Designed miniproteins, single chains, continued (2). Designs and how they scored, part 17

Each design is a single chain, and the fold is of that chain. pLDDT is the mean over its residues in the fold that is shown.

## One batch from the design tools (miniprotein)

Design m4562
Fold by ESMFold2-Fast:
Structure m4562 (fold): chain A 91 residues (1-91)
Amino acid sequence: SPMVALKVRMARVITEEGEKHGVPFEDIGYAQQILADALDAVAAEHPDASPAELARLAMERALERLREKYPDNEKLIAAMEAARERLLEEL
């Protein structure tokens, strides 16, 4: 399934960028959950959107939520911004 492949790719990229930025594993888990929730929401709102469009919308929503919940977690925010850049380049 294209959606399953997208979820796997997004989770992998977030884990890799989180590790590169020295983000604790628990915080990477929180970011993955926020992104999974965002992806499910944007997929429901945009049923005809391409995987690339869903990834872009989900990452923007996840980053907004992450900045609201963890405004002082500079490493986590930087890791998610790097993950967004990589996902947009790979899709």
Scores: mean pLDDT 85

Design m4563
Fold by ESMFold2-Fast:
Structure m4563 (fold): chain A 69 residues (1-69)
Amino acid sequence: EIEALIEKIVEENKPIAEENIDDKEKFLELASKALQLALEKARLVSTQNLSDEEQEKLAEEIIELVKKE
């Protein structure tokens, strides 16, 4: 489940990587932030026993937070 959240975030950021060939470092920074947020949220999910549907919403929330950066 945590792995699925991370994979979804990585897939969402693939277009950014392709567009930012010149600034590979910026893409890596965004990916790192997304991963950290996913891990933090996943850790909370583990203690709260959230449903699969709630975990999917959490993944979307993390992606939106990364986009705001």
Scores: mean pLDDT 61

Design m4564
Fold by ESMFold2-Fast:
Formats: sequence, C-alpha cells, structure tokens
Structure m4564 (fold): chain A 90 residues (1-90)
Amino acid sequence: SLEDLIDTINAAIKRLAGDAFTPERQRLLAFDIRSTLNFAKLMAMPDEQQIKLIVDTVLNFLKTEGIALTDEQKAQLVAEVTAAARKYLA
C-alpha cells in the first residue's frame, strides 16, 4: 500500500538520520511522496520513471531540509527507496 511505502521510507531515513528527521519532517515528506505519486499517475509514467521520481523526491527533500547523509548512507537509502517503490508498483 501507499502507507506501507511511506512507512518504509520514513523508517529508513529515521534509521540513517536519527533525530534530525523530526515528526514534522516525516509528515512533510509523506505529503511530497503522495503529491509526486499522484502527479506520476496523472502523467501515466512507466514504473521505472515513477521509481526514479520517488527517489529524486526523497533525495531533494533531504537536501532542502539540510539533512546530511554520507555517500554510503545515501547509496543505502537509494537502494531501500527503490526496492520499496518497486514493491508498491507491483
């Protein structure tokens, strides 16, 4: 479900970023993910483009909010978000 996707992404970021990923930031990211997926569905985007768009949304959110991750943590997050998005679209 969409809620399972959002919960998985939020849990991954909370694990990597800790206290910097506040409940308010979690709610804002959930809104961005929902908005992005609604847009992708309206545009009839192929699954691979939807996955990339979700990954880009998550990474841009963290950058905008000033949540710093190491390159290794960022790569791990990209892999986890990609897997969660792929499972959601299946």
Scores: mean pLDDT 90

Design m4565
Fold by ESMFold2-Fast:
Structure m4565 (fold): chain A 62 residues (1-62)
Amino acid sequence: LVELADQVESALITEGYVTSTNQVASLGKEKINNFISKTPGFSNLTQEQRNGVFEELMKKYG
């Protein structure tokens, strides 16, 4: 899950949804879930994997 969270974080920054890692947590679960759903490579993640990614991102920056 940590590795998946790092990949999602990098993709969010690369695609311009945030300008820094500190802003990733501020997006909230719904925006992160929408990004995962429409991004190739992440769209097939289960709800459990998505929840794990959200929790790891919150732990990393909360």
Scores: mean pLDDT 70

Design m4566
Fold by ESMFold2-Fast:
Structure m4566 (fold): chain A 83 residues (1-83)
Amino acid sequence: MLKETIAEFTALALIESIELYVEKGDREKAKEELDRLLEVLKELPLERAIKLLELAIENVPDEEIRERLREELERLKEEQEKL
């Protein structure tokens, strides 16, 4: 679906933005982009959202942001387990 395709590209762009803002030391902007990423992931199939969270965890060097991503990943994996 076009909606899911746009959401996936948006999620990838947000992961890159978080990475960039963390590298620049702008943690406030990185957290704003993290919140946007978590909202966009709700538009995706659960399987795809999990893959994108794993990608974000691998690429984002900020420990606090990684921890927040890991919390969301754990939640989504629990939801997948119920299916």
Scores: mean pLDDT 82

Design m4567
Fold by ESMFold2-Fast:
Structure m4567 (fold): chain A 97 residues (1-97)
Amino acid sequence: MTPTQQYADVLGTVASKSGDTTVYIPVPTSLAYERTLIYADVLSKYPQIKTLIIGPIIDGGTNTREDRDKGIKEAEEAAKKANEKYPNLKVEVDKKM
């Protein structure tokens, strides 16, 4: 299990114990696609979790409007793919900049 998978597993466990059906995870814009897919895969294994919200955040490497737009678009692409693969988990992207 990778550190990213472990982080998602911990969040899924904590949400489950607290009775939360929604998990919010901030992701660096530069890694938005990859991290969204990993988080969706891990959290899809928690039947009590119904919604995953991905919040793209600007990482310290690039702070341009173009980087934000690309990160949001990549997160949305990954969310669409995850929703097709995991019908019991709704994956959404927080588009508030």
Scores: mean pLDDT 78

Design m4568
Fold by ESMFold2-Fast:
Structure m4568 (fold): chain A 107 residues (1-107)
Amino acid sequence: SAAGREAMRAMAEALEAEDPELAALMRETGRRLAAAESVEEAEAILAETARRLVERGLLEPEEVEALRRAERERPGLGAAEALNRILIEKRRGAAAVLLLAIEEARR
């Protein structure tokens, strides 16, 4: 919906002002996801993004532990699934940047 897209844009703009490094990584990830030709490639992109978020110190300690635990339980897939959960439940601004970047790249 138009209202939903406007809310998403406002959240994305707020994140770009607050944490430009996180916003830039989400935009890059969105562009890569838009170009992915398979689910396996998309999962690999999300897993790499999770690793880069941890390495750059862009996540809270509890989020880092959740990603590490998920990856130990399901190597190659757990981190991607845990990152999706973190974005939807705790980091709506980052999710908005990611989703808008996917839509823009596919247009």
Scores: mean pLDDT 85

Design m4569
Fold by ESMFold2-Fast:
Structure m4569 (fold): chain A 69 residues (1-69)
Amino acid sequence: SEEIEKLRQEVLRLMSEQLRLIGEEIQAILEGDEEKAKKYREKLKETQKQLKQKDAELQQLEQKAKQEA
């Protein structure tokens, strides 16, 4: 459905953001910038929470679609 497709796109966007933040944290560690690495780690945790929420919404809609099939 349109709603499921929209949520899948949002999940993919958040996954992409997660990978970007991981890269930024690694770069900060390599630069020896512990404070910068900590900031990216905190942003990563926030992104992971958003991902869990959107994935839960997606799972609920997919479960409903399976019952309707």
Scores: mean pLDDT 84

Design m4570
Fold by ESMFold2-Fast:
Structure m4570 (fold): chain A 80 residues (1-80)
Amino acid sequence: SLNEEIVKEYEEIVKDQLETFKNYIKKNPDADKEELLETLDEFEKKAKEIIEKVNKLDPEKAKKLEEEFKKKVEELRKMI
């Protein structure tokens, strides 16, 4: 369905954003930690907005996306 396609697109946006950030941390080991944490906080804010949009279309998918996002964010915080 169209809703399933839209949900997949939102899931990909969130996953791609986190992967890009992870690669940035790995490529820039001398990057400012405060700036990285501030960027991660902005990612959390944007992801929350996307998850809310997913929740309106598919609450079950939104819950899974939120759980996966929280897990990946915690991994990224440990890398900083």
Scores: mean pLDDT 84

Design m4571
Fold by ESMFold2-Fast:
Formats: sequence, structure tokens, C-alpha cells
Structure m4571 (fold): chain A 101 residues (1-101)
Amino acid sequence: DMLKIPEELHPFVLEQVRRMIAILRELAAQSDAELRARLEARVAEVEAALADPSTSIEDILSLTLSAVLETIDLAPDPQHPLIQQLVDIQEEISKALYEAS
């Protein structure tokens, strides 16, 4: 179950979401046409959620983490520096949410 994100962490979470989107775009640019289209579709979903004031921060983070997990699973090289950055960002988010509990 996704815990409610404290309001004081909303700027931090949104910053990490934007960082993950930027990395997903870089990975898409380096990917074959099929994987690129899939990653671009996932990025579009997250950006649409960010633009919609009715979407909760929890839903934005959930969509972003789902896109990141799928990207890691489909990655040809799991040791790619951008994949490692996505893993590191996920760990930092989890740590920040745990420390706020």
C-alpha cells in the first residue's frame, strides 16, 4: 500500500519525478524504435498526470515508478549508467518517505 506523501516532501518528490522523466527520455533516445515508442508513451502518461491538477502526488509517483520499473525490466543493459541512476533515485525516494514516517 502506498503511504500518503507528507506535503513537506511534495517538492522533493516532484523534483525526483522530473529527474526520472529526463532519464527516461535519454534512454528512449538511445533505444530501438519499439522500446523508444513505449518509453515515450510512458513519459507522456506521467507528463499528463503532472499537468492535471486533479491527479494526486501519490498517483503521479505511482505512474512514474511503474514506468521506471518497466524500463529497468526491458533494459538491454541493466548496468547502463542511466538505469543505475533510476535505481538510485528510487532508493532516495524510499529513504525520504521512510524518514518522514
Scores: mean pLDDT 85

Design m4572
Fold by ESMFold2-Fast:
Structure m4572 (fold): chain A 72 residues (1-72)
Amino acid sequence: TPLPVGDVLAIARAIKAGDFEKARKILVDVSGLTEEQADKVVEELKRNYEKIKALDDVAGALFVAKIIEKYR
């Protein structure tokens, strides 16, 4: 089952704000990822931070969703 759009948007907004701890918490507490899966996602999001910041909200959310699905 794909992640709810609202969860992905919340994660993308946290990343755009530079709040990687909030993004990690949403991945574990809301999206149901294990801590190990969430850590892998956050590290790839950190590597792509400048790219994510440059994208609009829809493109940013889609990019974040692809990274999450890679580690789920």
Scores: mean pLDDT 83

Design m4573
Fold by ESMFold2-Fast:
Structure m4573 (fold): chain A 82 residues (1-82)
Amino acid sequence: SLRERLRELEERLERLRELAKGSEEEIKKALEELDRLLEELRRLAEEARAAGDRELVREAVLLEAEATLLRMLINLKLKLLK
C-alpha cells in the first residue's frame, strides 16, 4: 500500500539521519541516498494525489520537507568540514 511505502521511507530517513552523524564517508553516502529518497517521496506524493488520499499527500510532502532540510544541513557540514 502507499501508506506502507511512506512508513518505509520514514524509516529510511531516520537511518540517514544517523548515518549523517558519522564519518565524512558516511555523510557523503547519506547525501547520495537522500537524493534517491527525495525522488521516491515525490513519486509517492503524485501516486497518493492520483488516488485521492489527501492525508497521505500531506504526510509525504512533510517528509519531503524534512529530507530536504537534512540534505541542506549535510551540504553545510561538508562545506565546513573541507
Scores: mean pLDDT 86

Design m4574
Fold by ESMFold2-Fast:
Structure m4574 (fold): chain A 59 residues (1-59)
Amino acid sequence: ALSAAEAEEVRRYGEELGLKAGLSKEEAEQFGEGVVRAANGLDLSVEQGKALARANAGL
């Protein structure tokens, strides 16, 4: 599981990718939170969480 700081890093990364992909601010925030939930559920590292975010953003 991610630490609080690692979860925030993955959340912000996902939010930024969502915005770049054309999501609204609210949708991008939800996307970032979703990536953190998935990363914690799958026991992923920060780097794996960021890779999951890229794959799901289509980037």
Scores: mean pLDDT 82

Design m4575
Fold by ESMFold2-Fast:
Parts: C-alpha cells; structure tokens; sequence
Structure m4575 (fold): chain A 81 residues (1-81)
C-alpha cells in the first residue's frame, strides 16, 4: 500500500542517517528504528548487537577470503595442467 511504502522509505532514510552518524548518536538512531519495527531496545542493547554483528561479519569475511584463495589456487592448477 502507499502507507507501507512511505513507512519503508522513512525507515530507510533513518537507517541512512544512522549510518552517517558518529559515536553514541548512531545507536540512539538505531534504537528508534528498532522501536518502529516493534522492538523496545535501548541504545546499549543496539550497541551490543552491532558489536556481535561486527564479530560475525569479520568471521564471514575471513571465510569468504579463504574460499576465494582456494578457488584461485584450483583455477591456477587447472591452467597449469
């Protein structure tokens, strides 16, 4: 619906604002976003969530790089054969 679209666009704009924010203000803006999604989270809980997400993203990136390295090694071996 038009109302759903406007709500989604407003949420997206708040997310962009949060991404541009620095320090604790970022977590306050994300807490507002989560409240609009029906989650009553404090800025401290949001910060903990992002710290956990950062750790998970680092692990995912390392695994992705290891898989890319293995794929490149296999491709080079095929070219040399």
Amino acid sequence: SPEDREAALALRRKMLEALAAEGDERYELYAEIFREMGFDLTPEQVKAYFEARRAADEEKTLKSLENTRKDLEAALAREEA
Scores: mean pLDDT 73

Design m4576
Fold by ESMFold2-Fast:
Structure m4576 (fold): chain A 76 residues (1-76)
Amino acid sequence: SAAEELQRIRELVSTRDESAVDELIKFLESPDPEVQYEAVLALGILKHEKAKPALEKATKSPDPRVQEVAKVMLKL
């Protein structure tokens, strides 16, 4: 469920491990825009270079909130 995915994203941000980045990138493919939005925020906070291509792809999202937050996170 979306609630379980959102909780998982919060746990992953706390670990700061490279494996967390891989799992967060997968959440960007979620059909739920709120899950995508939180995954973009988490990837932006972790600032891992591996996340840059995924964040760039998120700037092309059909959801305007996801698109905008991805653009902001890429500038940080």
Scores: mean pLDDT 80

Design m4577
Fold by ESMFold2-Fast:
Structure m4577 (fold): chain A 109 residues (1-109)
Amino acid sequence: SVAEEVRELLLNGELTEEKLLEYVQKVLDEAKALLAKGREDVENIKKAIQVMNDFVRAGGEALGALSPEEVIKESEKKMEEAIKKNPKEVAEKLEKTIAEEEEVLEKLK
């Protein structure tokens, strides 16, 4: 997976800024593709969140000092309840977050 590749590159000191930006773009593209399959589909929304969270876990673990696991678990619980309440609102918020992250990525290129 993209997350596993990023972890290995970070642990080996081989992760360049250019490679990191490429992996971030791949994660954003995968999340967008999942949301595009159905903004009302709870499973596609959950998968999009999981792709993004798995990437954050891999980066946090590779950096060593602080595990993001507790923060991610709490976020996942809140997101699951939000998806049950209003999946369309969660999908719209994710699309906005992805667009904002893509704008940041373009500025770093």
Scores: mean pLDDT 71

Design m4578
Fold by ESMFold2-Fast:
Structure m4578 (fold): chain A 97 residues (1-97)
Amino acid sequence: GSLEEARRLIEEAARLLEKAADLMEQNGYTDIAKEARGLAEQARELAENPTEDTPLKLIQLSFAALALSVEAEMLGDYETAELFRKAAQLLNRAGDV
């Protein structure tokens, strides 16, 4: 993988997190929506300003996205849970590039 590949994976993950946030907000789960948008913003900042710590930070964001997936499943929102899970996988892959 390359830095360019990592940036593409991060941007895809950020879009999925924003879509999941919109769905959560529409259902009244504003705290989860805010957390998801925060993760998307952090991921994009890492893509724009990569450092030696970027891979570890991307892996940390992937675990945060997985936690949101579990919360969505507990609320019965399996569609949004899948979006968070896919975002987490993309962030993990970006951290391993």
Scores: mean pLDDT 89

Design m4579
Fold by ESMFold2-Fast:
Structure m4579 (fold): chain A 68 residues (1-68)
Amino acid sequence: MEEEKKLIYEAIKKLSDRERNIVVLLLHNPNLDIETIANVLGVTPEEAKELRDRAIQKLKEEIEKLKS
């Protein structure tokens, strides 16, 4: 459990500040609407969607690297 938290934190550190913010929001509220996320971050819904998809993909890749 503690090791899993450290892995997630290490993966998040590989993300940009903006990507990290969106990942943290999604970890607390996975069902947040993209429009709500966009409003919180001060970007367009289109930008928020691209940022979300990219951040999740990068997070998955970094976690996979840490496991191998």
Scores: mean pLDDT 77

Design m4580
Fold by ESMFold2-Fast:
Structure m4580 (fold): chain A 100 residues (1-100)
Amino acid sequence: MEEVLELIDQLLRTTDPAQRRRLVAQIIELAESLSAEELEEVLHYLFLRYLDVTDPDVIAALEEIIEHILELLSTKKSPLEVEILEGMWRIVLGVRNVVN
């Protein structure tokens, strides 16, 4: 989990498109090995970071990672728990689209 959070922080600071693609792939690969509890912690961190970013390429990269984590969680949690997490993501997207 801590390794995934560190890679996300690197992604947020990266301006090189090739390095960004490598970081996204690495984050996704590591996320597949995480527990449902660890994935939920990473998801909450991603939601907070998503609201702070202004670079459209970074926004797109975070959206890809968030969608992949939600898909992984759908295999590990109940449908109701997944619906709640997807609901949180919809709220985050709504705030982003109104303010920025």
Scores: mean pLDDT 82

Design m4581
Fold by ESMFold2-Fast:
Structure m4581 (fold): chain A 71 residues (1-71)
Amino acid sequence: MLSDEELRERVRELARETARAIYEQPERTGEILQEAAERLRELTGDSRPVSERSERAREAGELFEQTLLEA
């Protein structure tokens, strides 16, 4: 399980890598975003109760979108 700090850093790195991949291969934008979404889901997964996992996933998604928009 990643700490909140480690999760935030991994999410920002994923968003930056996703933006770069889209820039390099814009024809694959849909595929790249699908792969990023799957990786983001994996990063937020753990053995905690579903309610805690859902909140963590939502926060990670918001950070990903914000970082991607700024890239």
Scores: mean pLDDT 73

Design m4582
Fold by ESMFold2-Fast:
Structure m4582 (fold): chain A 100 residues (1-100)
Amino acid sequence: DPEEELRREQERYVERVRNESVPAVIEQYRKAGKLEVAEIVERIANIETAAELEELMEELEVSPEERERILALFNSPDPALREAAKGLLVRHALLKYTEE
């Protein structure tokens, strides 16, 4: 089932980002004095509602296509897919604020 394979891949992505990247990234931005970046990544981790997710996607200027994808994951009954939505949003935040 292609959908099940996609769900497993997204779950692995979130697990990897959560365990290895997000806490270290937050700490590095705080140490570098980039408190705004650290704060927004922490806000993403604490999202509990679709409305909060949409508000941050608007702030981060996420494309309409990607926004629909992230919302679909977050509105899933699967908690792993909801966490995958947050992981994707963290990536968008990092790309926006770490652009060279």
Scores: mean pLDDT 69

Design m4583
Fold by ESMFold2-Fast:
Parts: structure tokens; C-alpha cells; sequence
Structure m4583 (fold): chain A 81 residues (1-81)
């Protein structure tokens, strides 16, 4: 394993940890404003995870995260109404 591969794996792990933290915050959020912020954070971390997974050539993981991203974007649109 090269240092560049390790750096990508670490960055992906950090993006997923941050995504999980934002998802936990979203589940506990009581206000519309808090939910919007947490969904926006989740979208940002999913976009980062997709980019990193794509750089790693993991197309299956890219597809899974793209599905989660689409679902999260729809939830954000619903809450903004």
C-alpha cells in the first residue's frame, strides 16, 4: 500500500465519520433550521466520499453513495417546503 493510497483511505474514512456525525445530529435535530444544516453537511460529506471513492476506482461504493446523496437531497427539498 502506497502513502497516496493510505491518504485516500484516511480521507474517505474521515468523510464517512463526519457524515455519520451529521446523520446523528439530523436524527436528534428539533428545529427546521437544524435539520437543514445537518442535511447540507451530510450532502457535503457524501459528495467528498463519492469523489474519493471514484479516485480509488471503487465504482460499487460510488453508486451506493450516489443513491444516499439523492435520498438526502430529496429529504432536504421536502424540509425546505
Amino acid sequence: VSQEELDLEVDLALALINYAVSKLSYRRAKTKEEKIKDLEDMIGYLEKAIELARQMGDEATVKDFEEDLEKTRKELEEIKK
Scores: mean pLDDT 85

Design m4584
Fold by ESMFold2-Fast:
Structure m4584 (fold): chain A 96 residues (1-96)
Amino acid sequence: DEEKKRKEAIRKLIESIINSMEYLKELNPDMELTPEEEEALELGKKAKELYKKLSEKEKEELEKKVGEYLENNPDASILEQLKFLVKKIEELLKKK
């Protein structure tokens, strides 16, 4: 099922985006981060906590929105991707 494979790929990509700055910090724990990298690290931590609160249906909606965003913004930075992700998760949680 091609649709199922696409959803799994996007879900893995979302998790990679969320954890991207933590992975970078783990590789270089003594390295000073730029202001943009520090903001991305904090947004990643926030996204991780918010993502855990989503239902399966909200995760499916997030996958659609993230897929569309990345397709329309292929040059988006990790910071821009994390800002979009946090905003969309917060919007999904507020709809309850």
Scores: mean pLDDT 80

Design m4585
Fold by ESMFold2-Fast:
Parts: structure tokens; sequence; C-alpha cells
Structure m4585 (fold): chain A 90 residues (1-90)
């Protein structure tokens, strides 16, 4: 099932210390979400929201909004995008 594959990849991304490998895993998650019905534009919206969450310190609020709008797996992808952005900005 696609949902199980997405969760497995998200877990691997979370545990991956190499930012390049993590980016590849998150890219695969995004591709599977597109296969489930999300558009490239919606995936780009998640990246914009990740930047906003880091800049504004509103991670929990943004994650809740995305979960309500796009579902739990999209919110989990956003959570990992936020984490990767925080590591790149240090």
Amino acid sequence: MLDEKIRELLKKAREEPDLEKRSELLSEVAQLLIKKGMTLEQINELMALAVEAVEEGKKEEVLKEVEEKYGKLAAELLDEMIRALEEELK
C-alpha cells in the first residue's frame, strides 16, 4: 500500500544524517504523494509553508493546517522538510 511505503520512507529520512540522502528520500515521498493525487504545485506549497514555519516559529500550527488540508502523510513530509531546512540554515 502506498501509505505504508510513504511512512517507511519518512522514517528512513528522519533517521538519515546525510542531508543529500535525506533529500532523495523526501523527493521519493513527494513523488508518491503526487501518485496519490497531490499536484507539483501543492508540493511546492508545502516547501513554502516549511520556510514560513521556520521563519515564524509556527511549526505546530502549519503542520495542523496541512494535515487538515492534505492529510497526515503530507503533514509528515512537511515536518521532515522543516527539519531539513533548520539543519541547512545552521
Scores: mean pLDDT 83

Design m4586
Fold by ESMFold2-Fast:
Structure m4586 (fold): chain A 67 residues (1-67)
Amino acid sequence: DVEKILEEAKKKIEELDKQAQQYRQLQQQALQQGNLSEASIYGGLASGAEVEKLRTKKEADEFLKKA
C-alpha cells in the first residue's frame, strides 16, 4: 500500500527533523559555552539525522516507482 508507506515516511521525516533541531540547539549551547569539541559532536549528530531523512525520502521514491 503506497499510501501507507508515504504516510509512514512523512512521519519518520518529521521525527528526524525534530531530532536534528534538538541537536542543532545543543550545538549552539556548546558554542556559547566555548566547548568547540562538544559543538562538533552535536553538529555531526544533526547531520546524521539529515542523512537519514534523505534515505527515508529515497525509499519513498523507490516505492512510488514500483506502484
Scores: mean pLDDT 82

Design m4587
Fold by ESMFold2-Fast:
Structure m4587 (fold): chain A 82 residues (1-82)
Amino acid sequence: MTQEASNIRNNILNELTDNTKKMNDVFNRYPEAGDLAGEAAKAATKEAWEQAIKEAGKLGPEMKEGVEAAKKAYENLQRMFG
């Protein structure tokens, strides 16, 4: 049980690392996508994240991908820290 729980935690950490890397690559090029993701994280609701992804999609596909990666990173953090 303890080893399986550790493996799950390590998998979530790896996903968090990958999503954080993806979002940083996008937000360094498109700070507007970072602002949208930041506001959604601050609001901490599913509806805020859906609106941020929709607005990022209007700006372009790369910005949408960055905000989607940020949402996944946020969900990974919630799974790790409850």
Scores: mean pLDDT 80

Design m4588
Fold by ESMFold2-Fast:
Structure m4588 (fold): chain A 88 residues (1-88)
Amino acid sequence: SREREEAIRRAAEAAARAILRTVPGVPEELAREAGRAVATGLLLGVPEEDVVESLADFLVERAGLDEETARRAAEEAVRAARRAIEEA
C-alpha cells in the first residue's frame, strides 16, 4: 500500500541519518542500504533487539566498525526508524 511504502521510506531515511550522525565516516550508500533493511525488518514485525543485532553485525562486516560503535549506531538507527514509523 502507499501508506506502507511511505512508512518504509521515512523509516529508512531516519535510520540512515542516525547512522551517519553516529558514525560520519560510514559511506552514505552503506547507510542507505542499512536504513532500508532496518525499516523493512521493523515493518515486517522483526523484534527490535534482532534488528539491532543484525544491523550491528552488518556495520562491523561492511563498514569496518568496532562492535561497540556498531551497536551504538544500530541502536540509534532502530530508535530513529521506530519514531519515524510512529509519526507516519
Scores: mean pLDDT 86

Design m4589
Fold by ESMFold2-Fast:
Structure m4589 (fold): chain A 95 residues (1-95)
Amino acid sequence: MLTIEEVNNVLLEVLQEALDLLNQGKSDEAFELLLSALQKALGVDSDDLDVLKQRAIELGDYLSAELVGLLKEYKETGDPSKLKDFLQRVLESEK
């Protein structure tokens, strides 16, 4: 079982790859990459974003919980702009 710190480190690497995909206009590929990473990090084999968010909250992983919320908004609106802004801010804060 990964620690919260190890989970966050794995997610940060994936967030950079997802941001690169979004910058290339590959928003659906970025969504699939982030969803897969969240499923592995949280130990949940479900495409239900509400289930993933609840699991992240239970683990105290508020970074993953926020990310799930942004993925849900992207799925509902088709607009990646908030997701892209979030990924950029998180990655800049880790420098």
Scores: mean pLDDT 77

Design m4590
Fold by ESMFold2-Fast:
Structure m4590 (fold): chain A 76 residues (1-76)
Amino acid sequence: MSKEQQEFLKGVDAIQRELGPQLAAALAAGDLARARAIFEQMRQRLLELASKISDEELKEKVLEMLAEDEAVLASL
């Protein structure tokens, strides 16, 4: 596993640990507006992490994940 891949996974874990419980609580409450706001914050942080990736193949995989997140956000 590359240093970039390790840093990316650490960043993803940190984002999920910080925002994951808040997103889960909003979804459980049916507060879609709050859930959407939290989801958008997560996506923005993931885009920042992706911008640090110099490996073309890893970058492509990350962009695919972000496209899925965009689709989910649009469906809320």
Scores: mean pLDDT 74

Design m4591
Fold by ESMFold2-Fast:
Structure m4591 (fold): chain A 70 residues (1-70)
Amino acid sequence: MTPQEAAEALRARADLVEAQGRALGLDTSPLADLLREVADRAAKAKNYEEVKAIAEEAMPALEEAHRAAL
């Protein structure tokens, strides 16, 4: 997986989360926004090892945002 592929996957997930939130009447915007921020950081990474480090750093915040959305 390249940094660009990882960023595209994260953006696709953010779009899906936002669409599902709208359908359910839930405020998933913070989670979607955070996924897009992580995607932007991943896109700027030099290699996949940096993408993994970015994802690991962001994981606690993503888990908390997911819990808050539910």
Scores: mean pLDDT 80

Design m4592
Fold by ESMFold2-Fast:
Parts: C-alpha cells; sequence; structure tokens
Structure m4592 (fold): chain A 69 residues (1-69)
C-alpha cells in the first residue's frame, strides 16, 4: 500500500534525522501520527531531492505511483 511505503520511509527518515534535524524529524512523525500521508510524502520527497538528489526523489515518486495504481 502507498500509505505503508510513506509511513515506513517517513519513520526511517525521522530516525536518521532525530539528532541532526530534530525539528524536521518531529514534523515527519507528526504527519504520520495525524494520518496525513500526503504531507508525509511531500516531506520525504523534499528532503530526498534536497540532500540525495533528483534521481533518488524520482525513484520514491515512481514507487508511490506503482503502489497507487
Amino acid sequence: MAEELVRNAAREMAELLKDTDPEFAQRLRDAVEAGDYERAAELVIEWTEKYLGPEAAEHFRAALERLRA
């Protein structure tokens, strides 16, 4: 399910960022806890594009679209 991919990605990202960017990590956790998976996906994509590059962000988008189909 697309929601499961987003939830897992957001939680993993929040865990990685808890010591380096605790505010962003908390924002990811808040979106997941609220069930706002559109917001959680936006945050994951924004961070991935900024720090890992557009190819990594495109891979995540492609995975989401495949699970939504």
Scores: mean pLDDT 78

Design m4593
Fold by ESMFold2-Fast:
Structure m4593 (fold): chain A 94 residues (1-94)
Amino acid sequence: ANAERGRQLLAELKEKVENNELTVQEYKDFLIELEKLTNPDESDKAVEERVEKELKAAAREFSKIPEEEIEKQMKESTPSQRAQLEIIKKLAKE
């Protein structure tokens, strides 16, 4: 049951990424729902704080890359890779 719901959420996330429709808030919401499925005994606040912390850590690492290098990588990326980079770029600015 949880594995099936997790696969459904990942499929929805992938579709939104491929269609360039995924917002930062939707991405966070998907990650929070996935974490709740794997850790149902944790409070909503604990799950949200962990997801936020992990996303901020990822965004901080991304922010260390010069903008010129990011732009070059985006130009050389597949559409799927570019969509992922755009989400991380939005997170780094948030």
Scores: mean pLDDT 73

Design m4594
Fold by ESMFold2-Fast:
Order: sequence, then C-alpha cells, then structure tokens
Structure m4594 (fold): chain A 96 residues (1-96)
Amino acid sequence: HMTRYERALKALDKVIELLKKVAEEHPEHAETYQRFIENAKYLKELLEKNKDDEIKFFQVLMQVLSFLDQVIAFEKELGLEEYAKEVEKLRDEVMK
C-alpha cells in the first residue's frame, strides 16, 4: 500500500510536470506557473521534514490540498479545463 506521504509526494511531482508543460504551452502565464512550481517544491521539502510528526504532517497536507485547489481555480479561470481536471484527480489521490 502507498502511504499518504508517498501519495502526496507523487501528486506534487505530477503537478510540477503538468505546470512545466502548461507554462511551455502558455508562456504568457509562465511567471505564475513558475511560482506554483516553486511552491510545490517547497511543500515537498515540508512533507519530508515533517513526515514523522503526525500533527505537523497533517498541517502540511492541508497546505498541499489548498495549493492544489489554487492551481485548479487558476486553470479554470484561464479556461484550461483539461489541466484543471488532471489536478483535481491528483487532489483526490492525496485524500484517499
């Protein structure tokens, strides 16, 4: 069984790759996508640092979910519905 920690890391890795791809397809939004990529990398570091602290891990997990929700909202605002759906699937994987 994949742990919640492993699922959260996998989701962040996948969202980073999706953000890189969409930044290449939509260079007009590259600055915002670069900030999202940097935040995703920071959240990965926080998950690793706090993986053995149940309370802190849960707090970071909530930050990961909030971050994914921000990416979904931004992509929906831009009309990038297919990318939004891909991030929604990653959010669901983290919640399992």
Scores: mean pLDDT 87

Design m4595
Fold by ESMFold2-Fast:
Structure m4595 (fold): chain A 91 residues (1-91)
Amino acid sequence: SDAELAQTLLAGLDRGEGELEQLRAYLLSRASLSEAERERLRAVLDQAEADLAALRERAGTIADEALRQQVLARLDALEEQLAELRALLEA
């Protein structure tokens, strides 16, 4: 059902938000990153962007407008957090 899909997606987004928060704390705790560490973290962020794009496609299949907009709003917020993390990585 739409409600079951929305709950599944929201649970996945909650886990992803926790992972991004841990990465943010790590980046803010570092005095510097090696080039090798930066390349590995770029790959992690690239995969996260791909995962969010896949979740957005799934969210688009929710027929209930209110549930769809709720999931899309959470995706938008996570995409903004991911962009902020990418900026921190390249600082």
Scores: mean pLDDT 87

